# Designed miniproteins, single chains, continued (3), part 94

Each design is a single chain, and the fold is of that chain. pLDDT is the mean over its residues in the fold that is shown.

## One batch from the design tools (miniprotein)

Design m11465
Fold by ESMFold2-Fast:
Structure m11465 (fold): chain A 100 residues (1-100)
Amino acid sequence: GSLTLSFTFSGSGPITEVSWHRQRPGEPERFVAHLDSSGTVRYAPEVVGRATISYDPSKKTAYLHLTDLQPEDTATYWAEGKLADGSIVRGEPQQLVVEP
């Protein structure tokens, strides 16, 4: 299956970069995807070919689209946005559970 995670940075200033992160139970926080101010995207090796990061500036909404969901994708996910002043806004964590 596939799923799109979204987070809206309501009340923030303009977002210049967005990233998605995850944490699995008992593991450290992991990078998933990043979209920088030049439009360059980067993905963690384990999600290359399965993940798409995007940002809608009109809605201030970051998206992470995951395809070919695997049990190891089970984690808590969150978006982070970088403001023009360099500060980071961390979004509310969202739990994703993928069963075999």
Scores: mean pLDDT 86

Design m11466
Fold by ESMFold2-Fast:
Structure m11466 (fold): chain A 60 residues (1-60)
Amino acid sequence: MEELAEELQKILPGLTPREALEVANAAKRMKELGLSDEEIAKALGLTPEQVKKLIEVYEK
């Protein structure tokens, strides 16, 4: 969990570990609902590349 939070912070600079984890949880839930990376990025104010990295790191 600590290692995951640190990796998430590298993708989301300026957020705390807790905030980064909350954003990753939201992105994962949106992915499970069938949203595209671009739709998730727009909803969360991120880039599609950040969304892809968040989901990969969060699941690993």
Scores: mean pLDDT 76

Design m11467
Fold by ESMFold2-Fast:
Structure m11467 (fold): chain A 75 residues (1-75)
Amino acid sequence: VSEKELNEGVADVATAVGKLLASKGYLEEAKELYELAIKVDPNNAIAWKNLAEVYEKMGEYEKAEEYKKKAEELE
């Protein structure tokens, strides 16, 4: 597989695991996984959206709004 395909796969897995952790209240761990997903695939809109939700739950509303806008820009 290409580096792009590997990075997309890693980002998808990190995003899925992060979502599971966030659903159980492990917000810091979910945040780290979403940040990893964005680092390897900056175009992963789902990771940006989920990171925004985690920041909102952590009370960081300014970052949450910033990342939400980023997710909406990605097509």
Scores: mean pLDDT 81

Design m11468
Fold by ESMFold2-Fast:
Structure m11468 (fold): chain A 92 residues (1-92)
Amino acid sequence: MGIPAEEVAKKVLEAAKETEERVKEILEEKGPEGRREALRYLFRKAVEAGDLVGYESEDPYKALEIMKKEVKTPEGYWALLMAEAAILDREL
């Protein structure tokens, strides 16, 4: 069996918060020069979140519903969208 939905949602939300903090750090220290580095980091973390929810979760849809209620950042919302895309890919 996969990882429980509540545990997956918690892990992804924690990763999204850490990702937001790291992205802000890169942009604050490097300015426009850091934008591509920040976007690459964000993309990698979003893909990891999508895989965790879409392929490792016992209940991907329940995990998404929990995340939707708790996501408060643009970075976290993007991670949620990638997770939803991974579920759709899995169903095809």
Scores: mean pLDDT 75

Design m11469
Fold by ESMFold2-Fast:
Structure m11469 (fold): chain A 60 residues (1-60)
Amino acid sequence: SEKEIKELEEKAEKAIEQGNYFEAAKEYNRLSLLYLKLGDIERAQEYFDKSVEAAKKAGE
């Protein structure tokens, strides 16, 4: 739902602000999967890429 998307975006942004990149990666991955279910391939790819970047930072 639109509310779920907004809540996940807010959680991801807060996690980035706190340096919690692993949590940000999880929330971006959830956003990617939600957009895939909606058929929005472009946004799904965008959030998948953000998830990968956050995961890389978490591993550093």
Scores: mean pLDDT 85

Design m11470
Fold by ESMFold2-Fast:
Structure m11470 (fold): chain A 71 residues (1-71)
Amino acid sequence: AAAVHAARRRLDALAPDMPLEDGIKLVSAELLYAAGFPDEAARIVEELAGKSTDPEVRAALQALADAIRAL
């Protein structure tokens, strides 16, 4: 839980100008995680990481996915 929250805060700081579609996917991943579907949530975040052209944003998304999977 704490690791997931820390990773999410870091991502928000790095990607304030995220495209709406990607923002909706992140919210969907957060809802899936809260509902008890961490594998589905991590998959969405990993797909976003794969699409990212910014290496810092990509690393932050991968860290978030890893934190979700670790629980």
Scores: mean pLDDT 74

Design m11471
Fold by ESMFold2-Fast:
Structure m11471 (fold): chain A 66 residues (1-66)
Amino acid sequence: SLKDEILKIIGEILRLIGEILDLERELKKAKAAGDDKKAKELEKKIAELRERIAKLKQELKKLDSL
């Protein structure tokens, strides 16, 4: 059903937000340690996860307009 599909997408968004929060904690540690290489890798991963959330939000909007 439409409701089940919406709830699935919301669940995926929440999981990805959790992953971003974990990576942001690691990024703060890397920056504090002066680990520029690790900080750049973490920033890239966070950006990729934010892009995935943006795509899922667009899918959610499409379902809401049905």
Scores: mean pLDDT 88

Design m11472
Fold by ESMFold2-Fast:
Structure m11472 (fold): chain A 70 residues (1-70)
Amino acid sequence: LSAAERRALADRYLASGEALYAQGRYKDAALAYERAIALDPENSRAWANLAKVYEALGQDELAAEYRAKA
């Protein structure tokens, strides 16, 4: 995959994660965001959204760590 192709795929996982989060499916949303980050580690929105997921799950330490990456 080229950088552009990786970014496009990451954007797809980001969108999927956002839809899952809106449904209250936090664990599935986290997995989608982790896939987005694996493809595009500079995606601040994916890091910020992963932090929100762990905040919603009550895992404040993990949320703080992911927020620092955003």
Scores: mean pLDDT 85

Design m11473
Fold by ESMFold2-Fast:
Structure m11473 (fold): chain A 120 residues (1-120)
Amino acid sequence: MNVGVDVHAAIRERGVAATAREIVDLVNAGNTVFLRIGDRVYRAEKDGDRIRVTNLADPSDVHIVSNAEELAALLERLVAESAPTDLAAQAARLRAWAELAPPEGAAALRALADALAAAA
């Protein structure tokens, strides 16, 4: 199943360590997780015994993490690097990416876009 996570909102609600553990659990359960971090969306998926986190706008921007602690450190770094987001523009970008995604991925990206549009 494809799952969308707004990382800034999740960290605000439950903290970075709990957010990272939730994402690792989802990936280990066979899900592909789409992570919104500011103006960027990353795809988190199982890669052997590790998790591959890929920037959807730049497939060469790849991070490999082995556990929830490494993912938590990555999320903190990516959040710190994120620019303030125009929520309406980001919702439009996510909808555009959904049209290019496989059907299962499209639903998660559209759900993230709808959440951003409602918050704008």
Scores: mean pLDDT 79

Design m11474
Fold by ESMFold2-Fast:
Structure m11474 (fold): chain A 74 residues (1-74)
Amino acid sequence: TITSVDPDMIRQLAQQLFDASEKGDVQAAQQARQQLVEALRLGGVSDDEIREILATSGGPKALAERAVAALEAR
């Protein structure tokens, strides 16, 4: 069927990104951000939409919810 990305993976990556950012761990934050971008691209999300998702700053749940919604969009 259509390509599907695990929403729990997206939620975990968003949490890792925010946790690393809160701790000031730049390397871990960049790694989590890169993995999130790769997962969204694999799920068929456009670069423009990925940029908007990554601009979300309401905490890890808000970013994850937006990312999952983009993956579920037609």
Scores: mean pLDDT 77

Design m11475
Fold by ESMFold2-Fast:
Structure m11475 (fold): chain A 84 residues (1-84)
Amino acid sequence: NKEKAEKLFKEALKLKEQGKDREAWYLAAKAAALYHGASEEVAEELARLVAEAREAAAAGDLERARELAERAERLAEEAGLTGE
């Protein structure tokens, strides 16, 4: 689990160096979720929500970005990934 997360973080850094920021953010979010003990399915859904929220914010769709961020926060809570 954690070893897989570290490999994904390295891939994310490489993508960022290539200017593929959105793909890098997706992999970084997935890696962070896996590192904190999320299942593959939860990690992929969190990564998708984070990437979509950032894309919506960049497009100026702040309402969609907020809805996606709230969904990500709720999923993280249900998976026990929040720091509370």
Scores: mean pLDDT 77

Design m11476
Fold by ESMFold2-Fast:
Structure m11476 (fold): chain A 79 residues (1-79)
Amino acid sequence: SDASLANIEALGASKDPSAVIALQMGLTSPDERVRVAAARALGRIGDPRAVPALERVANDPSAPERVRAAAREALGRIA
């Protein structure tokens, strides 16, 4: 939903490490825009606790390419 997308984007902009769990849940959203935003937000926060979830998404061939690309970019920022 647009509300979920706005919440994910706000959490990423805050760069608050306590948001990591909520953002990881966003990676499994049925809304592709929310999944992309969640991956980008996790990359901006840079918390290595997000690495296993981002690797799962980046290596999932059933996920849309833009979601996998966002997860790969986030992993590059954390590494």
Scores: mean pLDDT 81

Design m11477
Fold by ESMFold2-Fast:
Structure m11477 (fold): chain A 84 residues (1-84)
Amino acid sequence: MVEEALEAAREAAEAALAAALAAGGDYDAIPAEELARIRELEERVLALVAELEAAGDLAGAREVVEHAQRLVAEAAAEVEAARA
């Protein structure tokens, strides 16, 4: 369902942020610019899923969720690299 795709996108973004925070062990150590970038990606993904939901394109919504999970994971890795 499109609603499940939207929830999956949120879960992917939250999981990536949680992984980045857990690896760093300190919220203040993560650069604000990197956190803002991850949040911006989450917002864009949710907007894309909402557009596909309005169009009734469930297959497209699934592809967006999979792509979003990859993008959020890459952003989380960038935050990890910035803290190294």
Scores: mean pLDDT 61

Design m11478
Fold by ESMFold2-Fast:
Structure m11478 (fold): chain A 105 residues (1-105)
Amino acid sequence: GAALEAVREAGEWLVEQSKKGRIRGDEAAERFREAAEVAEREGHTATAEALRWAAEQIAAQGPWVSPRLMANILFGAAARLQAAGDTASARVLYETARELYEIAG
């Protein structure tokens, strides 16, 4: 659905930013807030809560987030999505986190 596509788009953007060496925390947090709003509109409240949690964790890190720290946050968000029953979004974030760990070294 649209929420899953928003999560995929956020993940793809994070991989691209990580390859450039750093991630803007404000832009990353906003992308997860937007994905959460899409999930809420579709009635996926638990998915929206997991994505808002990710946005809050990202925002707490300040203006720049390292790929490794972002990967840690995405693993936490994926676990919350899995617990919510959103296995598809959880898989996307687990795969994104793995790619970010590989970029971080």
Scores: mean pLDDT 90

Design m11479
Fold by ESMFold2-Fast:
Structure m11479 (fold): chain A 82 residues (1-82)
Amino acid sequence: SLEEKLKELEELLLEALKLAKEGKLEEARELLEEAKKKLEELIELMRKEGVSEEFIKKLREQFEGQVKLLEEIIEKKEEELE
């Protein structure tokens, strides 16, 4: 379901953040890339199922914001950890 796919995406981002905080940056990047792919799949599915473009836009903005913040955390940690 759409709800289950949303939960899966949220869990991927949460796990990626946890891994990044633990210094497991390669694993965090892998989950972040999976989350990006799942977001695009979710948006395509929502459009096919007739979900409003306004809802899709807000959801995309929310998850893209989370992805960007996580990317910044990973990049900063990569610069600090050698």
Scores: mean pLDDT 83

Design m11480
Fold by ESMFold2-Fast:
Structure m11480 (fold): chain A 74 residues (1-74)
Amino acid sequence: SMSERKITQLELRFMGLHTEARLLIRQGDIEGAKRKIEEAEKVLAELEAAGAPQSVLDKQKKLIAEIKKEVERA
C-alpha cells in the first residue's frame, strides 16, 4: 500500500540519519551528531503521523535514547 511504502521510506531515512550521527560521534563532531539526532526525531514524528506500528515507533525511540546517551558521554 501507499502507507506501507511511506513508512518504509521514513524508516530508511531514520536509519540513515542514525548511522550518520554515530559516524559523527566517532569523528568527535558532537555538534554535527546533535543535528542528525534532531533530524531523526523529526522523522520519528513523521512516522507517528503516518500511523507506523507501535513496534516500529518503540524501536526508533530506543535508538534515539541510546544515541543521546552516547552524545552526553562524549
Scores: mean pLDDT 88

Design m11481
Fold by ESMFold2-Fast:
Structure m11481 (fold): chain A 73 residues (1-73)
Amino acid sequence: LTEEQEVDVEVALVEIIRGIGIANNDYYGAAKLLIEFAKKSKSPEARKAANDVIDELISRLTPEEKAEVEKLR
């Protein structure tokens, strides 16, 4: 994969994780997975996409789940 193709794949993975989380009402699991992904990603674009989705998913969590997820960022 070229650098550009790798960024496109990473952004697509962020959207897939978001979609699975929403479809399964697993906002907590999806947010945790995206935080791990963002920490390992070297792409600023993929990290931005992941963080935008994380913020969206966190808004749907309980206060306890939000506190747990925020500790992982």
Scores: mean pLDDT 80

Design m11482
Fold by ESMFold2-Fast:
Structure m11482 (fold): chain A 56 residues (1-56)
Amino acid sequence: GLSLLKRIAKHEVREIAEKYNVSEEEVKRVEEQIDKATTPEELSQIVKEFEKKVKE
């Protein structure tokens, strides 16, 4: 269900954050956006936007 997808999305965000030395404050903001998401499409968008912002 959506709850499992949110848990996976948070894991992906934290893996990206560790790789790119993203602050815990920024990670927490993204996790709050994940918690507010109501569809799998929104979760995918949140993760992709975060990765794009921090990725070289």
Scores: mean pLDDT 83

Design m11483
Fold by ESMFold2-Fast:
Structure m11483 (fold): chain A 55 residues (1-55)
Amino acid sequence: MTEEEAIELAQKLLKEGKSEEEVKEILLNKAKEENRILDDETLDGLIEKAKALLA
């Protein structure tokens, strides 16, 4: 999963009514399943960008 894909996924999930907490969990779990490291700074940035796109 690229950062762009993560932002798009986060935006989609937020539009579907998922909470920010649920979106963070989904992104973290997906990254773990793909053997990717997703740090707190990156995760927060992805959520912020997704929220900005949604607004």
Scores: mean pLDDT 77

Design m11484
Fold by ESMFold2-Fast:
Structure m11484 (fold): chain A 68 residues (1-68)
Amino acid sequence: MEHLEKALEALEKGDIETAKKHLEEALKSRNPIERAGAKEALEALEKGDIETAKKSLRNTIATLKKEE
């Protein structure tokens, strides 16, 4: 989950490249929810939809905090 939180912080600062690096690390997670959220955020960023990427990350982080 640390990589999803760091990706969100990077997006809030406008650092898209750093956010993508953290999302790529999150894809290696053993948690399928974390991997799904990282994939959705990366796909949104590839389309230039930064707001959708932020929303996806916030929702995924909230879900993970409830399941752990």
Scores: mean pLDDT 81

Design m11485
Fold by ESMFold2-Fast:
Structure m11485 (fold): chain A 81 residues (1-81)
Amino acid sequence: SHADALREAVLAEVRRLLTAAGYSEERIAEILALVDEAMRALEAGDEARAQTLFREALSLIEDPATAAGVAYLLARARAAL
């Protein structure tokens, strides 16, 4: 589906940004799991749960530049769903 394709593209780009920034595979896996769950919640119409999960994901990103990049991607994903 379009939603599945968008979710996979967002997860791939988030992984790329976190890898480039030097985050551990364990931290990347944690962040990606939260983003995946948030996007699935958004697709199901649970905006409150999606917001909480996106906030949790961003809280695990310590550097401002990577956090801003991921936040921008998540905002675009929300607008596209």
Scores: mean pLDDT 87

Design m11486
Fold by ESMFold2-Fast:
Structure m11486 (fold): chain A 89 residues (1-89)
Amino acid sequence: SKEEILKKAEELLKKAEEAEKKGDSKGAAEKAIEIAKLALEVSETLEEILRAIGLILRAIGAELDGDAKGALEVAKEALELLKELLEKK
């Protein structure tokens, strides 16, 4: 259900926040990628697919840069995209 997908994504965001507090850029990026993949799975248009892929690439970039804060920001944006896509009925 939409509620179960959102709950899963919110738990992933909490894990990304915990990883960021520890300076764990890899852990935060992995959670951001998981949320962005959920957004990709519920994407229906090319624009939505490209937005989700863009977030995956940004999370990978944050991991490569050792940027735990940047990875968390991507995780938050991925959750907002997922919420937007799930509200489109």
Scores: mean pLDDT 89

Design m11487
Fold by ESMFold2-Fast:
Structure m11487 (fold): chain A 99 residues (1-99)
Amino acid sequence: GADIEKAEELLSTLKTSTDPNLMLKALEELLNLVKTTTDKNVLELALEALDIALKSSNKEILETALELALELLKHTKDKDLVLKAIGLSLQAMGLLLDS
């Protein structure tokens, strides 16, 4: 569906870009998709995007990544996705405390 295609496009931007502004915009658009999606495939792509975002030294990217991880927890009861989102949110909080 259109949401999966958009999520794949945004993930591709995060994989190929080193521009913090483009990465931040892609994360914000993924956050908006997660808020409106019922599709597990979109949630899984958002988790992959979080793994990439947490490699950033940019505070705004890390803050948006934390918001995305916390939003994922509201939209799934899948145990594996929940545990991964919790792990990534804790990692993002640790990185923000070190910045």
Scores: mean pLDDT 84

Design m11488
Fold by ESMFold2-Fast:
Order: sequence, then C-alpha cells, then structure tokens
Structure m11488 (fold): chain A 58 residues (1-58)
Amino acid sequence: MSMEEAREIIEEAERLVEEGRYEEAEKLLTRAVIQSEGEVREFVIKEAKRIGERAKKL
C-alpha cells in the first residue's frame, strides 16, 4: 500500500465516522494496517488511533 492509498482510506474512514458508521470505519482502518508496512503502517496506526478516540467520545 502506498502513502497515497493510505491517505484515501483515512479520508474514507473519517467520512464514515462523521456518518456514525463506526464499524465500517474500524474495518477499513484494520484492513489498511494489515495491507501497509513500515512508514505507511505507522501513519495508518497513528491516524486510526486518533479516529478511534474521536469515535469513542461520540
């Protein structure tokens, strides 16, 4: 997975969270972590944690 693809997935997950579709967002983020490596995976994990914390507060 490229950084560009990872950013697109993060954008989609954020949109899903805004719509209240938390389970779909979590599924997308989990798959992105599995499909990424190194620097890209670190980016996805960091963003997934941020999004997850926001979703829990809502």
Scores: mean pLDDT 81

Design m11489
Fold by ESMFold2-Fast:
Structure m11489 (fold): chain A 57 residues (1-57)
Amino acid sequence: SMEQQLKIGQETLEKLTKALKEGDMKKAQETKEEGLKKGLPQSDVDSLMESAKQKAK
């Protein structure tokens, strides 16, 4: 559902932001892979990574 996709996206963004703030690039990569595995499109995962980079500053 749309609600489930939004929830997965929000969880992925939060985890990516935390990993980037901690400098844990391995955790950031693992989080991207988990997002893809949960059904997020690659383009959405890439957009979330860019958003997380902005939020981690």
Scores: mean pLDDT 82

Design m11490
Fold by ESMFold2-Fast:
Structure m11490 (fold): chain A 77 residues (1-77)
Amino acid sequence: SEKLEKVRALLFSAVEAIKDEELKKKVEKYVNKAVLYYIKGNIEKAIEYVKKALEIAKKSGDEEAVKKLEEALELLK
């Protein structure tokens, strides 16, 4: 799915934009769960995990990561 590929690209681009290695791993964990739930057709759970990743990205101060996660969230709605 083109939409899945766009969402996946935005989510993993956000992970790469996180500078703190510990926060990056945590965002990656939530992003992987979001992709898994999206593939399973559970859009509600996918959105929940993107929101969890977004909370961590906001704490990291990496504005580019926040923007990419917000773009992915908009595509999932």
Scores: mean pLDDT 87

Design m11491
Fold by ESMFold2-Fast:
Structure m11491 (fold): chain A 103 residues (1-103)
Amino acid sequence: MKLYEEGKEYEKKGEYEKAIELYEKAIEEDPENALAYYELGRVYKKLGKNEEALKYYEKATLIVINHEDGEVLRLEIEGEDYEEEGKYEEAKKLYEKAKELKK
């Protein structure tokens, strides 16, 4: 998650090229990191590159659909969103559900 979080910080600053580099490195570390693919899509959309954005969104969706833990991934994404909103109890419940569904 470190490279992904660093990428989000650069994205918040509007440094999209640096954010892309960090998300690409996150994907190199974990090729099944759908979060990094979603963020790449978001950055390309902000740059007006809608075709590239769609490509990365489709890749993230393909990972979720073709992985047996697609529900786990959705819970982890939702948990991260709650954590960013400061809703730590809600985030914790989602992470616990994700953990229960693993293996």
Scores: mean pLDDT 74

Design m11492
Fold by ESMFold2-Fast:
Order: structure tokens, then sequence, then C-alpha cells
Structure m11492 (fold): chain A 110 residues (1-110)
């Protein structure tokens, strides 16, 4: 669904600017639109894009943005949570978040 993906792109730009609350609100709207579509392909596509951005933010050490996008991905694809493709995306998001959290903990322990 084009509208949901456009909201994801705008949320990504806002998150890069540090406007995390505004980004979260747009991601909640995007996830709702994806779920309401009833189309598992649309839900999976939106979730994939959110996971890609969550991984990017995690790689940059932006744990807060990674968490917001990871949560959005799970919400967009919640109806398909038992699908193997959806489970793969959830694993990717979780792995990226755990790595980002580990990096932050290492910084605090120094």
Amino acid sequence: MKEALELVEKAYELAKEGKLEEARELLEKAAKLAVESGDSKVQLEVSKKLVEYAQEFADEGNVEAALIFGKGAGEADEPNKDDPASRELAVKTTSSLLRAIGLELDKELE
C-alpha cells in the first residue's frame, strides 16, 4: 500500500532528525493501514521496509529509533506472525536491537 510506505519514509526522515515521537506516531498509522488492508503481501512489504530501517538505525547505535521501527514492523505484520517470512523479519529485528543494546552497554562500562 503506497500510503503506508509513504508514512514509513516520512517517519524515517523524522527519526534521522531526532523527532522520534513524531516518527512513532507516523509508524503507528502506517502499521494500522497495513493491518487494515487485510493483504498479507502489503503487510509483509511494509514490515520489511521497517526492518531495513531498524537495522540501519541499530548499525548507527541509534537504539531508540531502532526500537521504534522494530515495533512498527511487528505491528504491521502481526496478522502474519506465524508465517516463516514474518518470523525471519522478527529475528532480524531482534538480532539488530540486541547488538545495538550490547554496544551501548559496552560504552557505559568503559
Scores: mean pLDDT 75

Design m11493
Fold by ESMFold2-Fast:
Structure m11493 (fold): chain A 69 residues (1-69)
Amino acid sequence: SPAEQVAAAKKKVEENPDSAQAWTDLGVAYLAAGDWEKAREAFQKALELDPDNKAAKMGLRHAERLLAE
């Protein structure tokens, strides 16, 4: 379920708080759960750690489009 994906991704972030990939995966999990504001925050955190992370940039754009509705 999306809630299980969020829980798993949050655990990975807790274990690896400096991993841009862990934060990107959390953002993707929040998108699947429909929590677009939290997805945006997670992707922003990923980009603070790795400004060139393509997946995080794409995820942030997607979350911002959903929030613009």
Scores: mean pLDDT 87

Design m11494
Fold by ESMFold2-Fast:
Structure m11494 (fold): chain A 82 residues (1-82)
Amino acid sequence: AVGTIDDFTASSVSNIKLTGDFGSATSGDIYLDGKLAGSFVATSSTEAIGTLGSVPPKDGTYTLELKVDGKVVAKGNLTWKR
């Protein structure tokens, strides 16, 4: 089943705290608007730390997907604000 990530606002590409339902996922890829954007490590079934490879091009809301081996394990929305 695909878990839900709590909607949140980020202004840093590193140490992004994600909360929600990650099931049994331990690590994987972050996708923003369907594009590979970074990686995450789950610290528990409800918390993860994300890192983006680059600053998102515009302030605004991005569709956030966490993937393990190309499969979506959790979804939410990320609002990027400088």
Scores: mean pLDDT 84

Design m11495
Fold by ESMFold2-Fast:
Structure m11495 (fold): chain A 65 residues (1-65)
Amino acid sequence: SVSTEAAAKLLEIAARIEGAELEVEFEGDKIKITYDSSSEYAKEVAEGIKELGEKAGYKVEIIEK
């Protein structure tokens, strides 16, 4: 769980450095991912975080902007 959170936060930071709008919030057993759906890079990062989170047992909520 800690490793999943660290990986997700690193991906969030990387996306922000590249200028993509991506926000990741951990709420108990849930991951909230807010991203700019017009950005392919943001979409790819969001899908990667979703897959990692689901495999780790988290519920994933996607919010498209």
Scores: mean pLDDT 80

Design m11496
Fold by ESMFold2-Fast:
Structure m11496 (fold): chain A 57 residues (1-57)
Amino acid sequence: PPLGLSPDELRVLQARDRLGPDASYREIAERTGLSVGTVRRLTRRIDEKLAQAAAES
């Protein structure tokens, strides 16, 4: 379903899926080519969108 994820948010989510639940922001940043700060910001947005989708269910 379209969670309204941006392309960068989708890349972060895919990297998290590939690396597993123990992945650090640094590991996600290295995989995606994004900065750690960007990964932290995008992770918060992803989690907000996932919480919003869960609340609408």
Scores: mean pLDDT 78

Design m11497
Fold by ESMFold2-Fast:
Structure m11497 (fold): chain A 60 residues (1-60)
Amino acid sequence: MAEAERLYDRGDELFAQGRYDEAIRLYEQARDLALRAGDTEMADFFDRNIDVVRQKRDEQ
């Protein structure tokens, strides 16, 4: 899933910059690619990261 991993890496960079909404969008795109590939474990991983970013955004 090289494309999903690239989206995740870009999202992680945006998260580090405090650009939470943009990071969430990239993680959601990565999750959707994992789901299309039938990789439910990877999709769950991205969902957990989305939850973390949402929590951090809402705590600010």
Scores: mean pLDDT 82

Design m11498
Fold by ESMFold2-Fast:
Structure m11498 (fold): chain A 71 residues (1-71)
Amino acid sequence: MEQVLKRAERLAEEAKRAKSQGDMEKAEKLIAELKRLAELGREAVEQGWLSDEDKALVRKVEELARETLEF
């Protein structure tokens, strides 16, 4: 799960950079990937596949996706 969080952080950084540069197509693609990671994490939580520590990481990914979308 730590690798998923690191990937989410990278996608968020790149999406914000793309938004700042006016590259909305690139930003939309990166945000879609970030939202997909959050969705997959939520599904794993609902299935009971994750430890409490990993559930906290999923919440961080979800928050990061929301912040990036609102940026």
Scores: mean pLDDT 79

Design m11499
Fold by ESMFold2-Fast:
Structure m11499 (fold): chain A 57 residues (1-57)
Amino acid sequence: SAGEAAQAAGEAAKAGDAEAAARYAELSNGMTFEEGKRLAEAGRSDGVAAAAGAGAA
C-alpha cells in the first residue's frame, strides 16, 4: 500500500496533478501534503517520487 502510494505520487506529479501527487506522497509517509504540493508545482516530480519512496521503504 505505501509502495503503491509512492509510485502513484510520482506518476501523478509527472502528469501535472499536483494535488493528487501531494496526497499520495503524504499517504506514503514520505512528506507532508504541503511539501508535496510545493514540489509538484515546481515541476520536481523526481523529488516527490524520491521522498514518497523513502517514506514507503
Scores: mean pLDDT 70

Design m11500
Fold by ESMFold2-Fast:
Structure m11500 (fold): chain A 60 residues (1-60)
Amino acid sequence: MFELDNEQAVQVGLRIHRETGIDAGKVTEALLATGDPKEVSERTGVSPRTVTRAMREALR
């Protein structure tokens, strides 16, 4: 049972915003709603690879 908490989702959103220019809040909301990098990618337009990498860095 590993899901991002609010703090981790905010960190991922901010990182993706810096790399891609996509709104950090939208990425954070997608992460909290799905937890699936592919679905976050579909909702935000960020590549699944970028989402997965950012999530791994936030989770350690």
Scores: mean pLDDT 77

Design m11501
Fold by ESMFold2-Fast:
Structure m11501 (fold): chain A 68 residues (1-68)
Amino acid sequence: SMMEQQREQILEAAAEMVKNLLEMGKSEEEAIKAVTKFLSTDLGLAPEEAEKIAKEALEKVLEEKKKE
């Protein structure tokens, strides 16, 4: 569905941003704040949904690191 495709694309972009921020030495909290702000301000997502996606993106990035 269109909503599932849009959310998946946003999650992928958010995960890339989180990964880049962590690799730059930002904390997990700073990464969540930066991605949440981007999603809510630049993409127009509701703040609650933006924070949820940012947290899911962080979990995805951390899970990928744990399997290395």
Scores: mean pLDDT 81

